# Designs tried in a protein design run: designed miniproteins, single chains. Part 25

Each design is a single chain, and the fold is of that chain. pLDDT is the mean over its residues in the fold that is shown.

## One batch from the design tools (miniprotein)

Design m843
Fold by ESMFold2-Fast:
Structure m843 (fold): chain A 77 residues (1-77)
Amino acid sequence: SELAKEAAERAEALARNENVGAGYAAIGILAVELSNQGHDEIAAKLIELQRALAADPEAARALEGETGRLIEELRNL
């Protein structure tokens, strides 16, 4: 769950538009590691979030509810 906590922290920082470049890279790495640990569904959600925010930073506002749910799921792992 340490990995999941780190993923939640990175997702929150990215949603706040903090450390954007490093945040995208970190989320990608953490998603692969979560998938390797059997958390494929949550890993897929992280990749979807990463892609949406990379394509359009304004998408963060539209995804606020989904991002919040994902962060909660990650913190409960």
Scores: mean pLDDT 71

Design m844
Fold by ESMFold2-Fast:
Structure m844 (fold): chain A 58 residues (1-58)
Amino acid sequence: MKIDVSPGIYCEIKGTKIDIYINGKKVTSIEVKKPTENTCKDAAKEFLLKNPELALKL
């Protein structure tokens, strides 16, 4: 399942795993007990906060 978070950023939910993509490239994967659209958005925001240089590609 693909969840669009913002332009150039989306997440894919696969079972208990969330893959985060920036400009079509997978940048990280996290494991979550109950993946939801909100979990994807929160994970993407936290990743960008810790990796602000990747946000400059948007």
Scores: mean pLDDT 76

Design m845
Fold by ESMFold2-Fast:
Structure m845 (fold): chain A 106 residues (1-106)
Amino acid sequence: MFEELARAMAEAVREAEELLKQDPADAAVRERLEQQHRIATVVPQALGRILRERKLTELEERMIERGDELAAAGREEGQYEVLAEAAAALPPEDQAAILAAFEAAR
């Protein structure tokens, strides 16, 4: 389940990068870019809100450290794995909220 979130966010970012190479005046290109941006950002936005509301500062710090480790190892898409791992560490109700927000963004 959370592995699918990591993959979908990474794919959305790759599609957005390809769309940015196309004509930015094309309304269809802009609409698709906005959709891919929503898919890529909905999980980090929901997770950030939950971390702040529940004061999960240690989990937030661990995410930053893990992201830095994966970046240092040359794992360019490792940040999406970190987001998925953090979401999986949340209480079941918050996990369900993140999954619902992600499905609504698709």
Scores: mean pLDDT 78

Design m846
Fold by ESMFold2-Fast:
Structure m846 (fold): chain A 87 residues (1-87)
Amino acid sequence: PVEALEEALELLRKALEHARNGDFDTAKQLIDEAMQVLRERVPPELAEPLIKALESAKKAVDISQTAGLAGLRDAIELVEREIERLK
C-alpha cells in the first residue's frame, strides 16, 4: 500500500498548495481524490483513520483558510507517518 499512500500524499500536498492560494474548491477536489485512492488501494485497517483525517481536513477548508491549512497539514503528517511506519 506504500505506493497508494505516496500517491494520496502527493494529492494532499497539491491540496495544501491550492488552499494556501485561496482555491478551496480545487483543494477539496484533491482531498476527495486522495480519499478515493485510500478507499480503493489501501486496506481498510490502514485507510479508515487516514480517511477520517481527510474528511476532517475537507470540513476545515469549508470553515476558514487557517482551519483548512491546519487540517491539511495534520492529514499530511498522518499519511507521512504511516508511510515511514511501513518502510
Scores: mean pLDDT 86

Design m847
Fold by ESMFold2-Fast:
Structure m847 (fold): chain A 80 residues (1-80)
Amino acid sequence: KERIKRLIEELKKLLPEKQKELDELERILTSELRDLLPKEEVEKFINEAEKYLKENNPKAALLSLQILEGLILLKYAVTK
């Protein structure tokens, strides 16, 4: 949870034009909806986003988190 908040804050500094998208992403990824996916799957996307930020690729980091969001929302739609 705290790792996701740090990732989002760094992305907000690097991608100021994406503030609204990053706020929505933080809301979903720090909610109980994240528990719909296996922990190892969530960790995989968080680790990828952190790696891309270290490589100075903030757009790839954002895309990794957006893919995770999409998988969470798809799982939610199927289970309810």
Scores: mean pLDDT 80

Design m848
Fold by ESMFold2-Fast:
Structure m848 (fold): chain A 74 residues (1-74)
Amino acid sequence: SLSPEERAERAGLGLILRLWHRGELSEEQAAAVMGVVAEAVRTGDLAAMRARLLALGVPEEQVERLIAAIEAAL
């Protein structure tokens, strides 16, 4: 079974891949968002995650869903 951290990263990856597949994120944005999610799982700094995801152009609704998924897994 997956650890809480692995579940959080997997949920984040799934959302990022959907946004990238739809053309809503560039490859560079998708890679940066993956890094932000990994950092948030490592540090627990969800406020920094929110700010960085919004700065990368991720829609607010998706940012809140991603934060909720990580918070629920941790």
Scores: mean pLDDT 79

Design m849
Fold by ESMFold2-Fast:
Structure m849 (fold): chain A 84 residues (1-84)
Amino acid sequence: SKSPAFQALLDEEVEASLELMRLAIAERIGASEEEIERLRRRVREELEETIEAAEKALEEDPDNSLAKQDLESARQGLERLEEE
């Protein structure tokens, strides 16, 4: 059965992916600086929530390879977002 922590991780991963896609599209089409900053803040929030959810899933099941992958992916995404 699906654990609450694992289900929360899946939900957060989907939301983070959607916001990252929205940001990439906005930058590509030349959206306003205000809109890009809004989307960047939303992406940051979703990536931080994904990290927290992945850590909780790993506390429940340390061998969860999907949670390990999602944790690393979200950390890398946050690092890229915070680059100058």
Scores: mean pLDDT 82

Design m850
Fold by ESMFold2-Fast:
Structure m850 (fold): chain A 96 residues (1-96)
Amino acid sequence: VDPEKIWYGLLRLEFPGFSPAEVKAILQRIEEALRALPGMVAVGFYGSEDTRTLVLAAETRQQLLEAFRVAEDIARKAGARASLVEEFPSLAQLNK
């Protein structure tokens, strides 16, 4: 697959006052829900403690936006905060 045809995005997740076990459970629910969506190429997390960044790769921009909506909904229902950092059609943009 041509990297230029894959949409990448970053979603910041914040868990103020959450325990490590609660954070892990929420991240697992997000990952499971996102991996079940059509067009998901990659789902990953990085960060520590009360702040995580969700990294997504999807076949189309629409699928990427749907995945962000699902992740944000799960996070918000759990009392966490979610904010879109960026979206872009190329892996090269992620390294800038």
Scores: mean pLDDT 77

Design m851
Fold by ESMFold2-Fast:
Structure m851 (fold): chain A 70 residues (1-70)
Amino acid sequence: SDADDYQTDIDVYQSMINTYQTSISDIQSRLPSASPQDQQQYQQVIDSMQQDIDQYNQRITQLRQQYDRA
């Protein structure tokens, strides 16, 4: 069913966002103690994960809009 499919996809994207947010928080906690080289690498990883979170949020919004058109 369309409703069940939308909810399943939303739950998958939300799970991915939650995992990335946890990873970002962990990396951010390590930044103050990291070497300058590691800080630069960590920031690149954070930036990449934040871009993925933005994409997942856009997909969730689209799926919710499709569900609400019932």
Scores: mean pLDDT 85

Design m852
Fold by ESMFold2-Fast:
Structure m852 (fold): chain A 56 residues (1-56)
Amino acid sequence: SVEEIKAALEAMQLPSSLYPQLVYATTVASKEEAEKLRGASIDEVAEFIAEQIAKA
């Protein structure tokens, strides 16, 4: 769920500058799609990851 993904992201304490790299490494998203998350909020990143998991 989005809430579980958000909790995991918060636990990792990852700098927001690394969100595109995390998304690209952990989901089926392209580099271009992942790069759109540069500077995104943790909520936006969690929602994107949840959508990618649902599509996979």
Scores: mean pLDDT 75

Design m853
Fold by ESMFold2-Fast:
Structure m853 (fold): chain A 82 residues (1-82)
Amino acid sequence: TVRVHLRVVGNKGSTLTIETGGQVLGKVTSDDDENVLEVEVEAGEQTFTLRGEGPSGVKEIVRQATPEERPVVGAADVIIEP
């Protein structure tokens, strides 16, 4: 497993849910245009599902991203944009 920082952009006031492999990784309420979550995932290419619920309704997007292990910290950065 690798620790990753997921950068997620969503509408203000929306609740954003991030999943991989049917497991919920985290939830945030979007107060800003950009949110960051720190989570642990499997190494290699992963499929992330972002689900946003807010005043404009429900939106769902699916992204593939490769979490990379970093030798210094054991962390990787993954960016998911709706």
Scores: mean pLDDT 60

Design m854
Fold by ESMFold2-Fast:
Structure m854 (fold): chain A 95 residues (1-95)
Amino acid sequence: MTMLQLREEEAFRTLEEHFSPEVVEVAREGLERLRAAKSGKEQVDVLRELEREAERVALELGYSEKDAKLLARQAALLVGLAVVSPGDLYRMLSS
């Protein structure tokens, strides 16, 4: 419980320092959906949708395709690390 709250706070502090408010909002919505996910498959689907939404928002803000993809992946990883252990997140995203 406490460790999950601390990881969430740290992840969003990093997002708020380095990313636009629009991307931070996508990440917050993604975190809520990730917490509501009932299976590992649902968690993967949520993280993939978060990555797609963040990429779309970044492109609308004028980022290049490469930068938008990198930003979206970083946002998804930060949100994933707030709820899922690093080992579990690695397995989910690397298959």
Scores: mean pLDDT 75

Design m855
Fold by ESMFold2-Fast:
Structure m855 (fold): chain A 119 residues (1-119)
Amino acid sequence: MTLEEQLALVERAAEMAESPDVEVRRAAAELLKELAKSPDPEVQRAAIPVLEKLLDDPDEEVQLLAAEALYNIAQSDDPEVLRLVLPILEKMLSNPNPRVRELAREALTIANARLTRLE
């Protein structure tokens, strides 16, 4: 998948994230989780604000999928992406879902270790 195709899919996911239909928002979170596996820092940076919004979704499954996507981004090789995701991972530590909090603890450990090595 090209960078242009991946960025277009992030824009599509952002549109879907605004849907009143929870199934459409879950599909957006699933798509972003897959896109978050991209090693491209432009894709990772574009996904971050959409994922931060989905962490505040009233649906627990949407929140969990967004958390899993952010866990994937925490493995980034780009220090700017890591700096952007760190405060969001810290916010996840206060999430009511214990699985989201567990992902946040693991992701913070990964992101901090990577940022230290990259800088």
Scores: mean pLDDT 88

Design m856
Fold by ESMFold2-Fast:
Structure m856 (fold): chain A 115 residues (1-115)
Amino acid sequence: SDRQKIAQEAANIVEEALRAVSEALEELKKQGKVTDDQLLQGLSILFGLADNLQQLKEAVKNNASDEELVELIDQSIVTLDQAISWAKSLGLDDLAALLEEYKARLEALRAQLRA
């Protein structure tokens, strides 16, 4: 169904964001250029993205309603806003721009559910 396709596309976007943030966090840890608090903040964002991804994967399996899928996409956008702010605070401008592209793609999917 179109809803299952939107749920799968949203899950794919969140998985890409999770991978990008995870790779950035691992690199920052190796370089020793961030505080423990900044690493903990990055881990919190990774946890949020992983939770959003798991909920979107369950939405695909369970053929979730448009309302449920909108809520999950909105939650994912909130987590991406946190990730964008974190990336900008660390001067990771390329990562921030990439995450902003993922956010725009999720917003476009959300619009399809209310059209």
Scores: mean pLDDT 89

Design m857
Fold by ESMFold2-Fast:
Structure m857 (fold): chain A 82 residues (1-82)
Amino acid sequence: ASEDQAEEAAELLREELIKAGVSEEDAEKAAEAVKEALLLAKNDDQEAIVAEAALKAVQIAKEGGSGEEALKLLEEALEKVK
């Protein structure tokens, strides 16, 4: 993904996590992880891993899961694309 696309995706994720009840601190950390992961992704398969992790993180938060669970999922996606 381009830097602009990664930044926009990170901002949208941050807003959705905050709306779902995640703290601003955890939402910002999740946004940073998604941005870094999208910039490091080398192919479409790796970009799909990051996108799926972001979607699942929002779903976990909406279902009353912790911001820590959402953040961990995104950190795991970042490690997979490094």
Scores: mean pLDDT 80

Design m858
Fold by ESMFold2-Fast:
Structure m858 (fold): chain A 112 residues (1-112)
Amino acid sequence: SKEELIEKIVELHKEMLEASVEEQRELMEETIELLVEYARSQGASEEQVAEFRERAERLRDVTLKHLAATTDPAARRQAIAGFLHGLAGLLGEVTGDDELVKEVNERIDEVE
């Protein structure tokens, strides 16, 4: 399921790049839920999941404010990539899986 997780993140990243701001919110929420489910499958406690969700939702809200403030394609791509890199880091803190973080970050950079 690690490989399946990475492929789903890549699909969501590509979708976010073409989406409207409203659709980007939905895709970001879907990505957070995907990572929450994965963290639970790796043995994360409900406290760890709650903290991850709070931090991920704050990152989402900051990213959406940046996306709403600019029409520059490069700035928008960087904001979306930054959101996903941030989520990968938060997931790494919960799971302790440094190889997963590396692979996710590499795949994000390939799409950008």
Scores: mean pLDDT 87

Design m859
Fold by ESMFold2-Fast:
Structure m859 (fold): chain A 75 residues (1-75)
Amino acid sequence: MKTVLSPDFQVSKTEIENNISMAKSIIELAEKSDDPRVKKAGELAKQGIKAYQEGNYQKAALLTNQAMREMMSLL
């Protein structure tokens, strides 16, 4: 019964699925890139996917959003 039910933090299934899809794309790009900034985004994306697999959707959303922000600053 005690779960994180913050109305200010709503991670929808669609949002997390979109984040995971984008995270996978970032990881694939990071594996093909020698840019350390792209590599950093890839590591954040991997951590986000790991959190999602462990059922920690809040942490997954935070890490995947951070990975996307890092990539958007470059591309």
Scores: mean pLDDT 74

Design m860
Fold by ESMFold2-Fast:
Structure m860 (fold): chain A 85 residues (1-85)
Amino acid sequence: DKDEVIKRLAEILERLLKPELTEEEKEEIAEELAELDPYFSDKSKETIRGLLKKLKKIEPPPVDENFSKEEFLALIEYYEEVAKK
């Protein structure tokens, strides 16, 4: 259900806006994002891939493949760093 996916994404984004996420919370959020990845559009995956390539933490999968927990963890760390600025 698209509405459920959007709701879960909104909840995840709200959690990402909280300061001082623990490493355990980051892992949980990364796992949830990986579970939702099949529902992302090709355009959204292209955007995520671009961010991961910029971060250079791990080699991102092709746009037509699902992202791993590790790739989403890299994105969460990036957003945490941006929020501290």
Scores: mean pLDDT 62

Design m861
Fold by ESMFold2-Fast:
Structure m861 (fold): chain A 94 residues (1-94)
Amino acid sequence: SERDEVIRRLEATIRYAEAVLAQLEADPRVPEALRAGVRAQLEAFRTLLARLKAGEISAAEASREADAVERRLLNLVAQAHTLTGLPLPVVPAA
């Protein structure tokens, strides 16, 4: 179902964001603002997944909001990479 596909997407993106955050937290060259930004996007994905599982939001709405959160996350990842040269996890394929 569309709901199950969006759940799998959110779970994969959460794993990606967790891996990114772990690498950024291990590198003392990364500014706290970038770590805080990635944590905020990770919590936004967790909130979307919880709302979707609770039936508080539709799969279509969750997907739309996930697109926005993902764009913010990828911008932060790009900033971290530019600043540190840090090799970051590969973005999950759609």
Scores: mean pLDDT 84

Design m862
Fold by ESMFold2-Fast:
Order: C-alpha cells, then structure tokens, then sequence
Structure m862 (fold): chain A 99 residues (1-99)
C-alpha cells in the first residue's frame, strides 16, 4: 500500500504541468478562491478543501489519493497522499496569485 501510494504520488508530481493546474483552477474556481494566497496550507485545510470539492479529484489517481487519506489506517500512506494533494492545492493557489 505505501509503495503503491508513493508510485501514484510520483506519477502525479511528474505530470504536474502549469497547464494541468490551470485547467483544474478553471474547473474548480471555488477551491482556489478559498485557498490561501501563499503555500501555507496545513494538511487539515488541504483535506477539508478536497473533501468538499469531490470533483476536484476528477482523475483516478487523484481520487485514489483522496480515498487513502480518508480510509487508510497507515499513517505513512496518509502522509504521502496528503502531501501530494496539498502540493497540488498550493500550486493552484500560487497560479491564482499571479492572475
């Protein structure tokens, strides 16, 4: 489970382009509007935003990470998933600040 979650996280990070983030921002504008303008989101805040914005995780890999945050009993698995999703939300907030 931990290795699988790390592989999915690395694949997401490898494919995080500005275009991909801009498309997420466009589709989920409320998530970005409510996010801090800095990259200072706590894990708790990132999880709450993603929990409310279910459609933000519209691809299977992002949906997998969201599910692991909620369902996994392994703290390391939760940490890897939360860190990856937090990174996505922080990048979206940074793009909002420039626009």
Amino acid sequence: ELEETKEIAEEIKKNLTDEFIEELVKKHAELVKNAPESSGLTKEEAVELLKEEGKFLGNENLGYLKQKIVTSEDEEVREVAEETLRTIVEKAAELKKKK
Scores: mean pLDDT 59

Design m863
Fold by ESMFold2-Fast:
Structure m863 (fold): chain A 73 residues (1-73)
Amino acid sequence: ERERRREEIERERPRAEEELERLKREGAPASLIEQAEFSMRVIERGEEAERELDRLAAEGVATVAEAVRRLEA
């Protein structure tokens, strides 16, 4: 369900951004900042995957399997 995936990304991104900025502002340990940065990278990859799926759909790729194959590289 792509709609649910997009909603999750839209909800989680601002929370992850706020948490990362909070940790940096508070001078949290590098390990916690790194963990927050990793969470941001996971969200960003999800956003990239959704953009790529939209691009492939526009090109006429109608199957999830084909889209996944392209994204795996």
Scores: mean pLDDT 71

Design m864
Fold by ESMFold2-Fast:
Structure m864 (fold): chain A 69 residues (1-69)
Amino acid sequence: SEEEKFLKIAEEIERIVREGVRNNDFEGALRRIEELTKEFLEESKNEKYRKKAETILESVRSMADDALA
């Protein structure tokens, strides 16, 4: 289901963020999150989950910008 796919990607994003912080690799973490989100958006037909995925990506980009400022 779309919900299951979305929950899986959200869990993977959280894991990538935690590892990026732990390893001080924000660039690698952001790139991987962008790839996962792009793949989900290419496959997803559900507007609700597409919007949620876009919101997560925007939040991650915002956090990366703040960390690099």
Scores: mean pLDDT 76

Design m865
Fold by ESMFold2-Fast:
Structure m865 (fold): chain A 73 residues (1-73)
Amino acid sequence: SAARRETLKEAIDRLKAEADELYKQGVLSEEEYNELKRIIDEARKAVDSGDVERAEKLLNEAYRKLQELKEKA
């Protein structure tokens, strides 16, 4: 549905904003930040193509990765 796709886009945008902030604060290395951005960009492409299942999987991967990176810091 359109509402579900909008919710996913908002979640992707928030995750990207958090990654950007953590990189600016020096919590994420350039390599970690670039890897996270790649997953986030793939999730956005999946939403734009209507592949909601793939978008959710990629978003979950990005959340998991971000949590691991926060725990490392």
Scores: mean pLDDT 85

Design m866
Fold by ESMFold2-Fast:
Structure m866 (fold): chain A 90 residues (1-90)
Amino acid sequence: MEEVDKAAEKAVEALKKAAKASTDPTVSYTLLRLADGIQRARDAGDLAALYESALGAYEVAKENKSDTGEAGEEAAKASKELAELVKEAL
Protein backbone atom coordinates (compact mmCIF):
# COMPACT_ATOMS: atom_id res chain seq x y z
CA MET A 1 0.00 0.00 0.00
CA GLU A 2 1.84 3.07 -1.34
CA GLU A 3 0.42 5.61 1.13
CA VAL A 4 1.28 3.43 4.17
CA ASP A 5 4.80 2.79 2.79
CA LYS A 6 5.41 6.54 2.29
CA ALA A 7 4.01 7.38 5.74
CA ALA A 8 6.22 4.71 7.35
CA GLU A 9 9.33 6.05 5.55
CA LYS A 10 8.45 9.60 6.66
CA ALA A 11 7.88 8.48 10.28
CA VAL A 12 11.22 6.59 10.37
CA GLU A 13 13.08 9.63 8.94
CA ALA A 14 11.37 12.04 11.38
CA LEU A 15 12.11 9.78 14.39
CA LYS A 16 15.81 9.58 13.38
CA LYS A 17 15.96 13.39 13.08
CA ALA A 18 14.29 13.76 16.51
CA ALA A 19 16.86 11.32 17.97
CA LYS A 20 19.69 13.52 16.59
CA ALA A 21 18.03 16.64 18.08
CA SER A 22 17.70 15.03 21.54
CA THR A 23 20.23 15.97 24.24
CA ASP A 24 19.20 12.90 26.32
CA PRO A 25 20.97 9.66 25.29
CA THR A 26 18.06 7.56 26.64
CA VAL A 27 15.49 9.54 24.61
CA SER A 28 17.74 9.37 21.51
CA TYR A 29 18.15 5.58 21.88
CA THR A 30 14.40 5.05 22.44
CA LEU A 31 13.49 7.09 19.32
CA LEU A 32 16.00 5.10 17.22
CA ARG A 33 14.54 1.80 18.53
CA LEU A 34 11.02 3.02 17.62
CA ALA A 35 12.21 3.93 14.11
CA ASP A 36 13.73 0.41 13.80
CA GLY A 37 10.46 -1.12 15.06
CA ILE A 38 8.41 0.67 12.40
CA GLN A 39 10.89 -0.37 9.68
CA ARG A 40 10.85 -4.04 10.82
CA ALA A 41 7.02 -4.13 10.94
CA ARG A 42 6.91 -2.55 7.45
CA ASP A 43 9.49 -5.05 6.09
CA ALA A 44 7.45 -7.94 7.58
CA GLY A 45 4.17 -6.62 6.10
CA ASP A 46 2.64 -6.86 9.60
CA LEU A 47 0.01 -4.11 9.69
CA ALA A 48 -0.97 -4.87 13.32
CA ALA A 49 2.67 -4.56 14.46
CA LEU A 50 3.06 -1.42 12.30
CA TYR A 51 -0.02 0.15 13.96
CA GLU A 52 1.26 -0.64 17.48
CA SER A 53 4.78 0.63 16.62
CA ALA A 54 3.35 3.86 15.15
CA LEU A 55 1.22 4.48 18.27
CA GLY A 56 4.23 3.88 20.53
CA ALA A 57 6.37 6.22 18.43
CA TYR A 58 3.67 8.93 18.57
CA GLU A 59 3.45 8.74 22.39
CA VAL A 60 7.23 8.84 22.97
CA ALA A 61 7.78 11.66 20.43
CA LYS A 62 4.86 13.64 21.94
CA GLU A 63 6.20 13.22 25.52
CA ASN A 64 9.71 14.36 24.49
CA LYS A 65 8.82 17.44 22.40
CA SER A 66 10.44 19.74 25.00
CA ASP A 67 13.83 18.00 24.46
CA THR A 68 13.59 17.46 20.66
CA GLY A 69 11.84 20.68 19.56
CA GLU A 70 10.53 20.93 16.00
CA ALA A 71 12.06 17.55 15.03
CA GLY A 72 10.10 15.86 17.84
CA GLU A 73 6.88 17.62 16.77
CA GLU A 74 7.36 16.37 13.19
CA ALA A 75 8.11 12.84 14.47
CA ALA A 76 4.91 12.85 16.57
CA LYS A 77 2.88 14.14 13.59
CA ALA A 78 4.36 11.61 11.13
CA SER A 79 3.86 8.70 13.57
CA LYS A 80 0.23 9.73 14.19
CA GLU A 81 -0.45 9.99 10.43
CA LEU A 82 1.08 6.52 9.96
CA ALA A 83 -1.09 5.03 12.75
CA GLU A 84 -4.26 6.58 11.24
CA LEU A 85 -3.46 5.23 7.73
CA VAL A 86 -2.66 1.73 9.06
CA LYS A 87 -5.88 1.69 11.13
CA GLU A 88 -7.88 2.40 7.93
CA ALA A 89 -6.09 -0.57 6.25
CA LEU A 90 -6.88 -2.98 9.13
Scores: mean pLDDT 84

Design m867
Fold by ESMFold2-Fast:
Structure m867 (fold): chain A 120 residues (1-120)
Amino acid sequence: SNQEEADRHFSLAMEYGKKGSEYRDAGDYEKALEYYERAIEHLEKAASLSTDPKEKAFIYERRAGVYYQMAQIYAELGKYEKAKEAYEKAIEALEKALSLSTDEEEKERLRKRIERIRAS
């Protein structure tokens, strides 16, 4: 089913995201970015296959987290234009999550997260 396929893509995205973070912590920024890019691809597929707005919002929030990690790596490498682009993509993903959220506490949390990224 589309839901089972979405769940598989989400699980793969979490695994690749974890590997990206492990390589980042080891200082291997090239491999970290490679794994984060794979995580983004699987999160995009998971979002496209999911029909539940709450699940989509959660997937977009996870996508924002991955873009934020990529932006920080680009900044550390002195690639400021790529860092800015990745921060903008993180904000876009959070805005999509915010548009799908119906919970006021969750909306406020997402707005604060957007403000924090804009301040970076």
Scores: mean pLDDT 91

Design m868
Fold by ESMFold2-Fast:
Structure m868 (fold): chain A 94 residues (1-94)
Amino acid sequence: MMVKGTPEEVAEARERRQRLGKEVDELTKQLNELKKEGKELSVEGKILSVTLGQLRDTYDAVLLAVHSGYAPLAFEVIRGGEENRKLLVEIVKK
């Protein structure tokens, strides 16, 4: 069940959202550089594509949760996103 967080938890969730946004921007830049080199289908390009896609999904979900005041939900979305990214990277490496 979605529960509204304390003001402190909401502030922390907003801070984590800002960090996720910066990470999305940085990885987007790196992927665009790989695409210019024709390496988007390399193992590195596939890892970046999968990581960026999952990170964008996490960012969007966190943005919605934070705007609704559901900071505990935002934290769970971030945690699940980190676990999913690790699993997807391992799958691409195999």
Scores: mean pLDDT 79

Design m869
Fold by ESMFold2-Fast:
Structure m869 (fold): chain A 92 residues (1-92)
Amino acid sequence: MEQERKDKARAHLEKAALLAARAGKEYPEGEEEFRQLGQLLVDAIAALGKSPEEAKEYLERAIEQAKRVQEIDPESGKRILEELEKARKALE
């Protein structure tokens, strides 16, 4: 995978992780769902350096988890999903 694609995907995943961390602090009832999303994003970022296929798998799981957190915080969930779709497109 080209370094430029990795750098773009990493930037979008890091932004999604920041948004998830902030939303998790504002919504204690959804803290576990946001924590699970954050872990998937950390795993996706780590995988970018070793396995593009593993990174894509973690990204797909993060997208599904982001849909769950969107039910808790629709505004942050939508922004997170937009960043994850940009990361997905960068890895194509």
Scores: mean pLDDT 83

Design m870
Fold by ESMFold2-Fast:
Structure m870 (fold): chain A 97 residues (1-97)
Amino acid sequence: SEEEFLKWLAELDKVLEEGGGEAALEEAKRLAEEKGDKAFEAIKILLEARLKQGENSYSEEARKIAEIFRETLAEAEREGLSAVEAFELFYEKVKES
């Protein structure tokens, strides 16, 4: 459900604001494990890449993940995808790489 997914994204954003990137990543890992959905796995991957990029701005892996995410957002906008569909697409693109 798009509404349910957006609810969890809002909660995760609150964790990020209050506890920082590491707290947000731990919550994303919990959601991915609990839900088993590609969209939550995608959020985990994105947050992990952003933390790695913060520690090492020259991380090729983190840069590649960031590029795939940007390309996915552009495609999602063109195709009129929902947030859950956009994150599922991002997961598939990362898996193919």
Scores: mean pLDDT 80

Design m871
Fold by ESMFold2-Fast:
Structure m871 (fold): chain A 88 residues (1-88)
Amino acid sequence: SNAELFRKALEYITKAIKAFDEGNYEEAIKNLKKARDLLEQSGTPLAKAAAETVKKAIEYLEKGDFSNAARYITAAALLVVAGLLEEE
């Protein structure tokens, strides 16, 4: 279900936030990629927006732009929470 995909994506984004806060950017990217892949399996416009936002977070992390990475990680988390609430 879409609710299950959003819940799993949120778990990976939460792991990415923890890794980011610990300065473990490789682990943050790994977890963001898992969230991206799950969100891309959903055909909903909100899941697509969340996936694109996660992709931007990954791009900023890979460039060492941690300020913009944090902004996009937060935005992705909010979109995924909105998607989960919309389903249930």
Scores: mean pLDDT 88

Design m872
Fold by ESMFold2-Fast:
Structure m872 (fold): chain A 66 residues (1-66)
Amino acid sequence: APLSSPESEALAQEVLALLKENPDLTAEQVEAAVAAQLPEAERLVDHPDPVATMLRLLRQVLERLR
């Protein structure tokens, strides 16, 4: 979406705040889960939209682990 840039900044801050506020969602845990559970993460990591990628990975990983 061409209008993702303004929201990407706010989302990035929210995701970071979520990780800081929630010790359950540590970057290390997300990384391990993504590497093991989401093979597509390799393509998503290379995506120019890190915020959108992070949200997608977090959502998919959390849904998987749930």
Scores: mean pLDDT 51

Design m873
Fold by ESMFold2-Fast:
Structure m873 (fold): chain A 62 residues (1-62)
Amino acid sequence: MEVPELPISESYRDIDKAVDALIAASTPDEAEEIRKAYGEAGRQGSKAAADTVREMQARLRA
């Protein structure tokens, strides 16, 4: 399924909404990878979390 491009900011509210949409559009395996990447990036800060979500969106769109 093609994942729509979503605006995301550095706020965790917007990032969480984008992550939820990605998980909903993903297979179970992709959803687990997204959760792991988001969790790890979140430990580095909100900017890293936002950048990770953008990368996952690009991968699912390909």
Scores: mean pLDDT 66

Design m874
Fold by ESMFold2-Fast:
Structure m874 (fold): chain A 88 residues (1-88)
Amino acid sequence: MKEAEEVQDALADAVAAGDAKKAAELTIKLAELAVELGKKDPSITPEQVVEGLERAAEMARKLGEHWGAPEEAEKTVEYLEKLKKEVE
């Protein structure tokens, strides 16, 4: 949990700095941590993980648009969709 919080803080800093590449990398890392946490914590439902991944994908699209990095955003979205399909 603490690691996810640290990644979220770093992501907020990257977004504030306009660092699209770092924001994309941190978004992917946060998504991977959420999937792993969902596997370990039975109180986290697969539906909650899927909803989190969908929200992350939408945010990645918006950030890519704002920073003029739509290709970086598309790669991030494709990876998040792959993670979503692996969640039960």
Scores: mean pLDDT 74

Design m875
Fold by ESMFold2-Fast:
Formats: structure tokens, sequence, C-alpha cells
Structure m875 (fold): chain A 61 residues (1-61)
């Protein structure tokens, strides 16, 4: 994969795991991870995409 796709996949995996660990459903975890990956593909940094995803997860709990 190209660098951006590798970064997006890495972010998606981290966000998905974190969401499941926090008690979100598979559907919610998948959607939030997918959104974070799309943010990275759109030019957002990995860290910012992860931070925004974690913020959303925390707000849902």
Amino acid sequence: MLQKRQQANKVASKVYQYALEQGLSFDQASQIAGDAAQRVLAGESEQKAIDEAKKKIDELL
C-alpha cells in the first residue's frame, strides 16, 4: 500500500480496538474507525484523527 493507505489502515485498526475496549458495539466501532481512516486519507494527521475518534467514543459513553 502507499503511505497514506498504510497510515489510514493503522489508524482504523487502533480506533477500532480502542472503541471495542471501551464497550462500543461492532457497528459503532467500525463506523468510527472508518471515519478516522477517511480523515487520514483526506490529509489529516494520524494523531489528530485518533484524538477526534477517541473524543467521539468518550462522548458516546
Scores: mean pLDDT 82

Design m876
Fold by ESMFold2-Fast:
Structure m876 (fold): chain A 54 residues (1-54)
Amino acid sequence: MKVKVFVHPTRFEELYELAKKLGGSVRRIGTFLAEVEVPEDKVSELRKEGFGIV
C-alpha cells in the first residue's frame, strides 16, 4: 500500500529504516513529504512512530 507521509528532513533516515524494516520502500517527493510503500497491515506502525499520514 502506498501512503503519503509528512516527515521532517532530519527524520527522513528514520522513516527510510522503518519502512525497510516493515518490508517496504520510501521515495522523497517534497521537502517535508515522502511516499511510503509498505504492506497494508503495517501502515499503523508509521502512525505509531509519529509519522503523519496524508
Scores: mean pLDDT 80

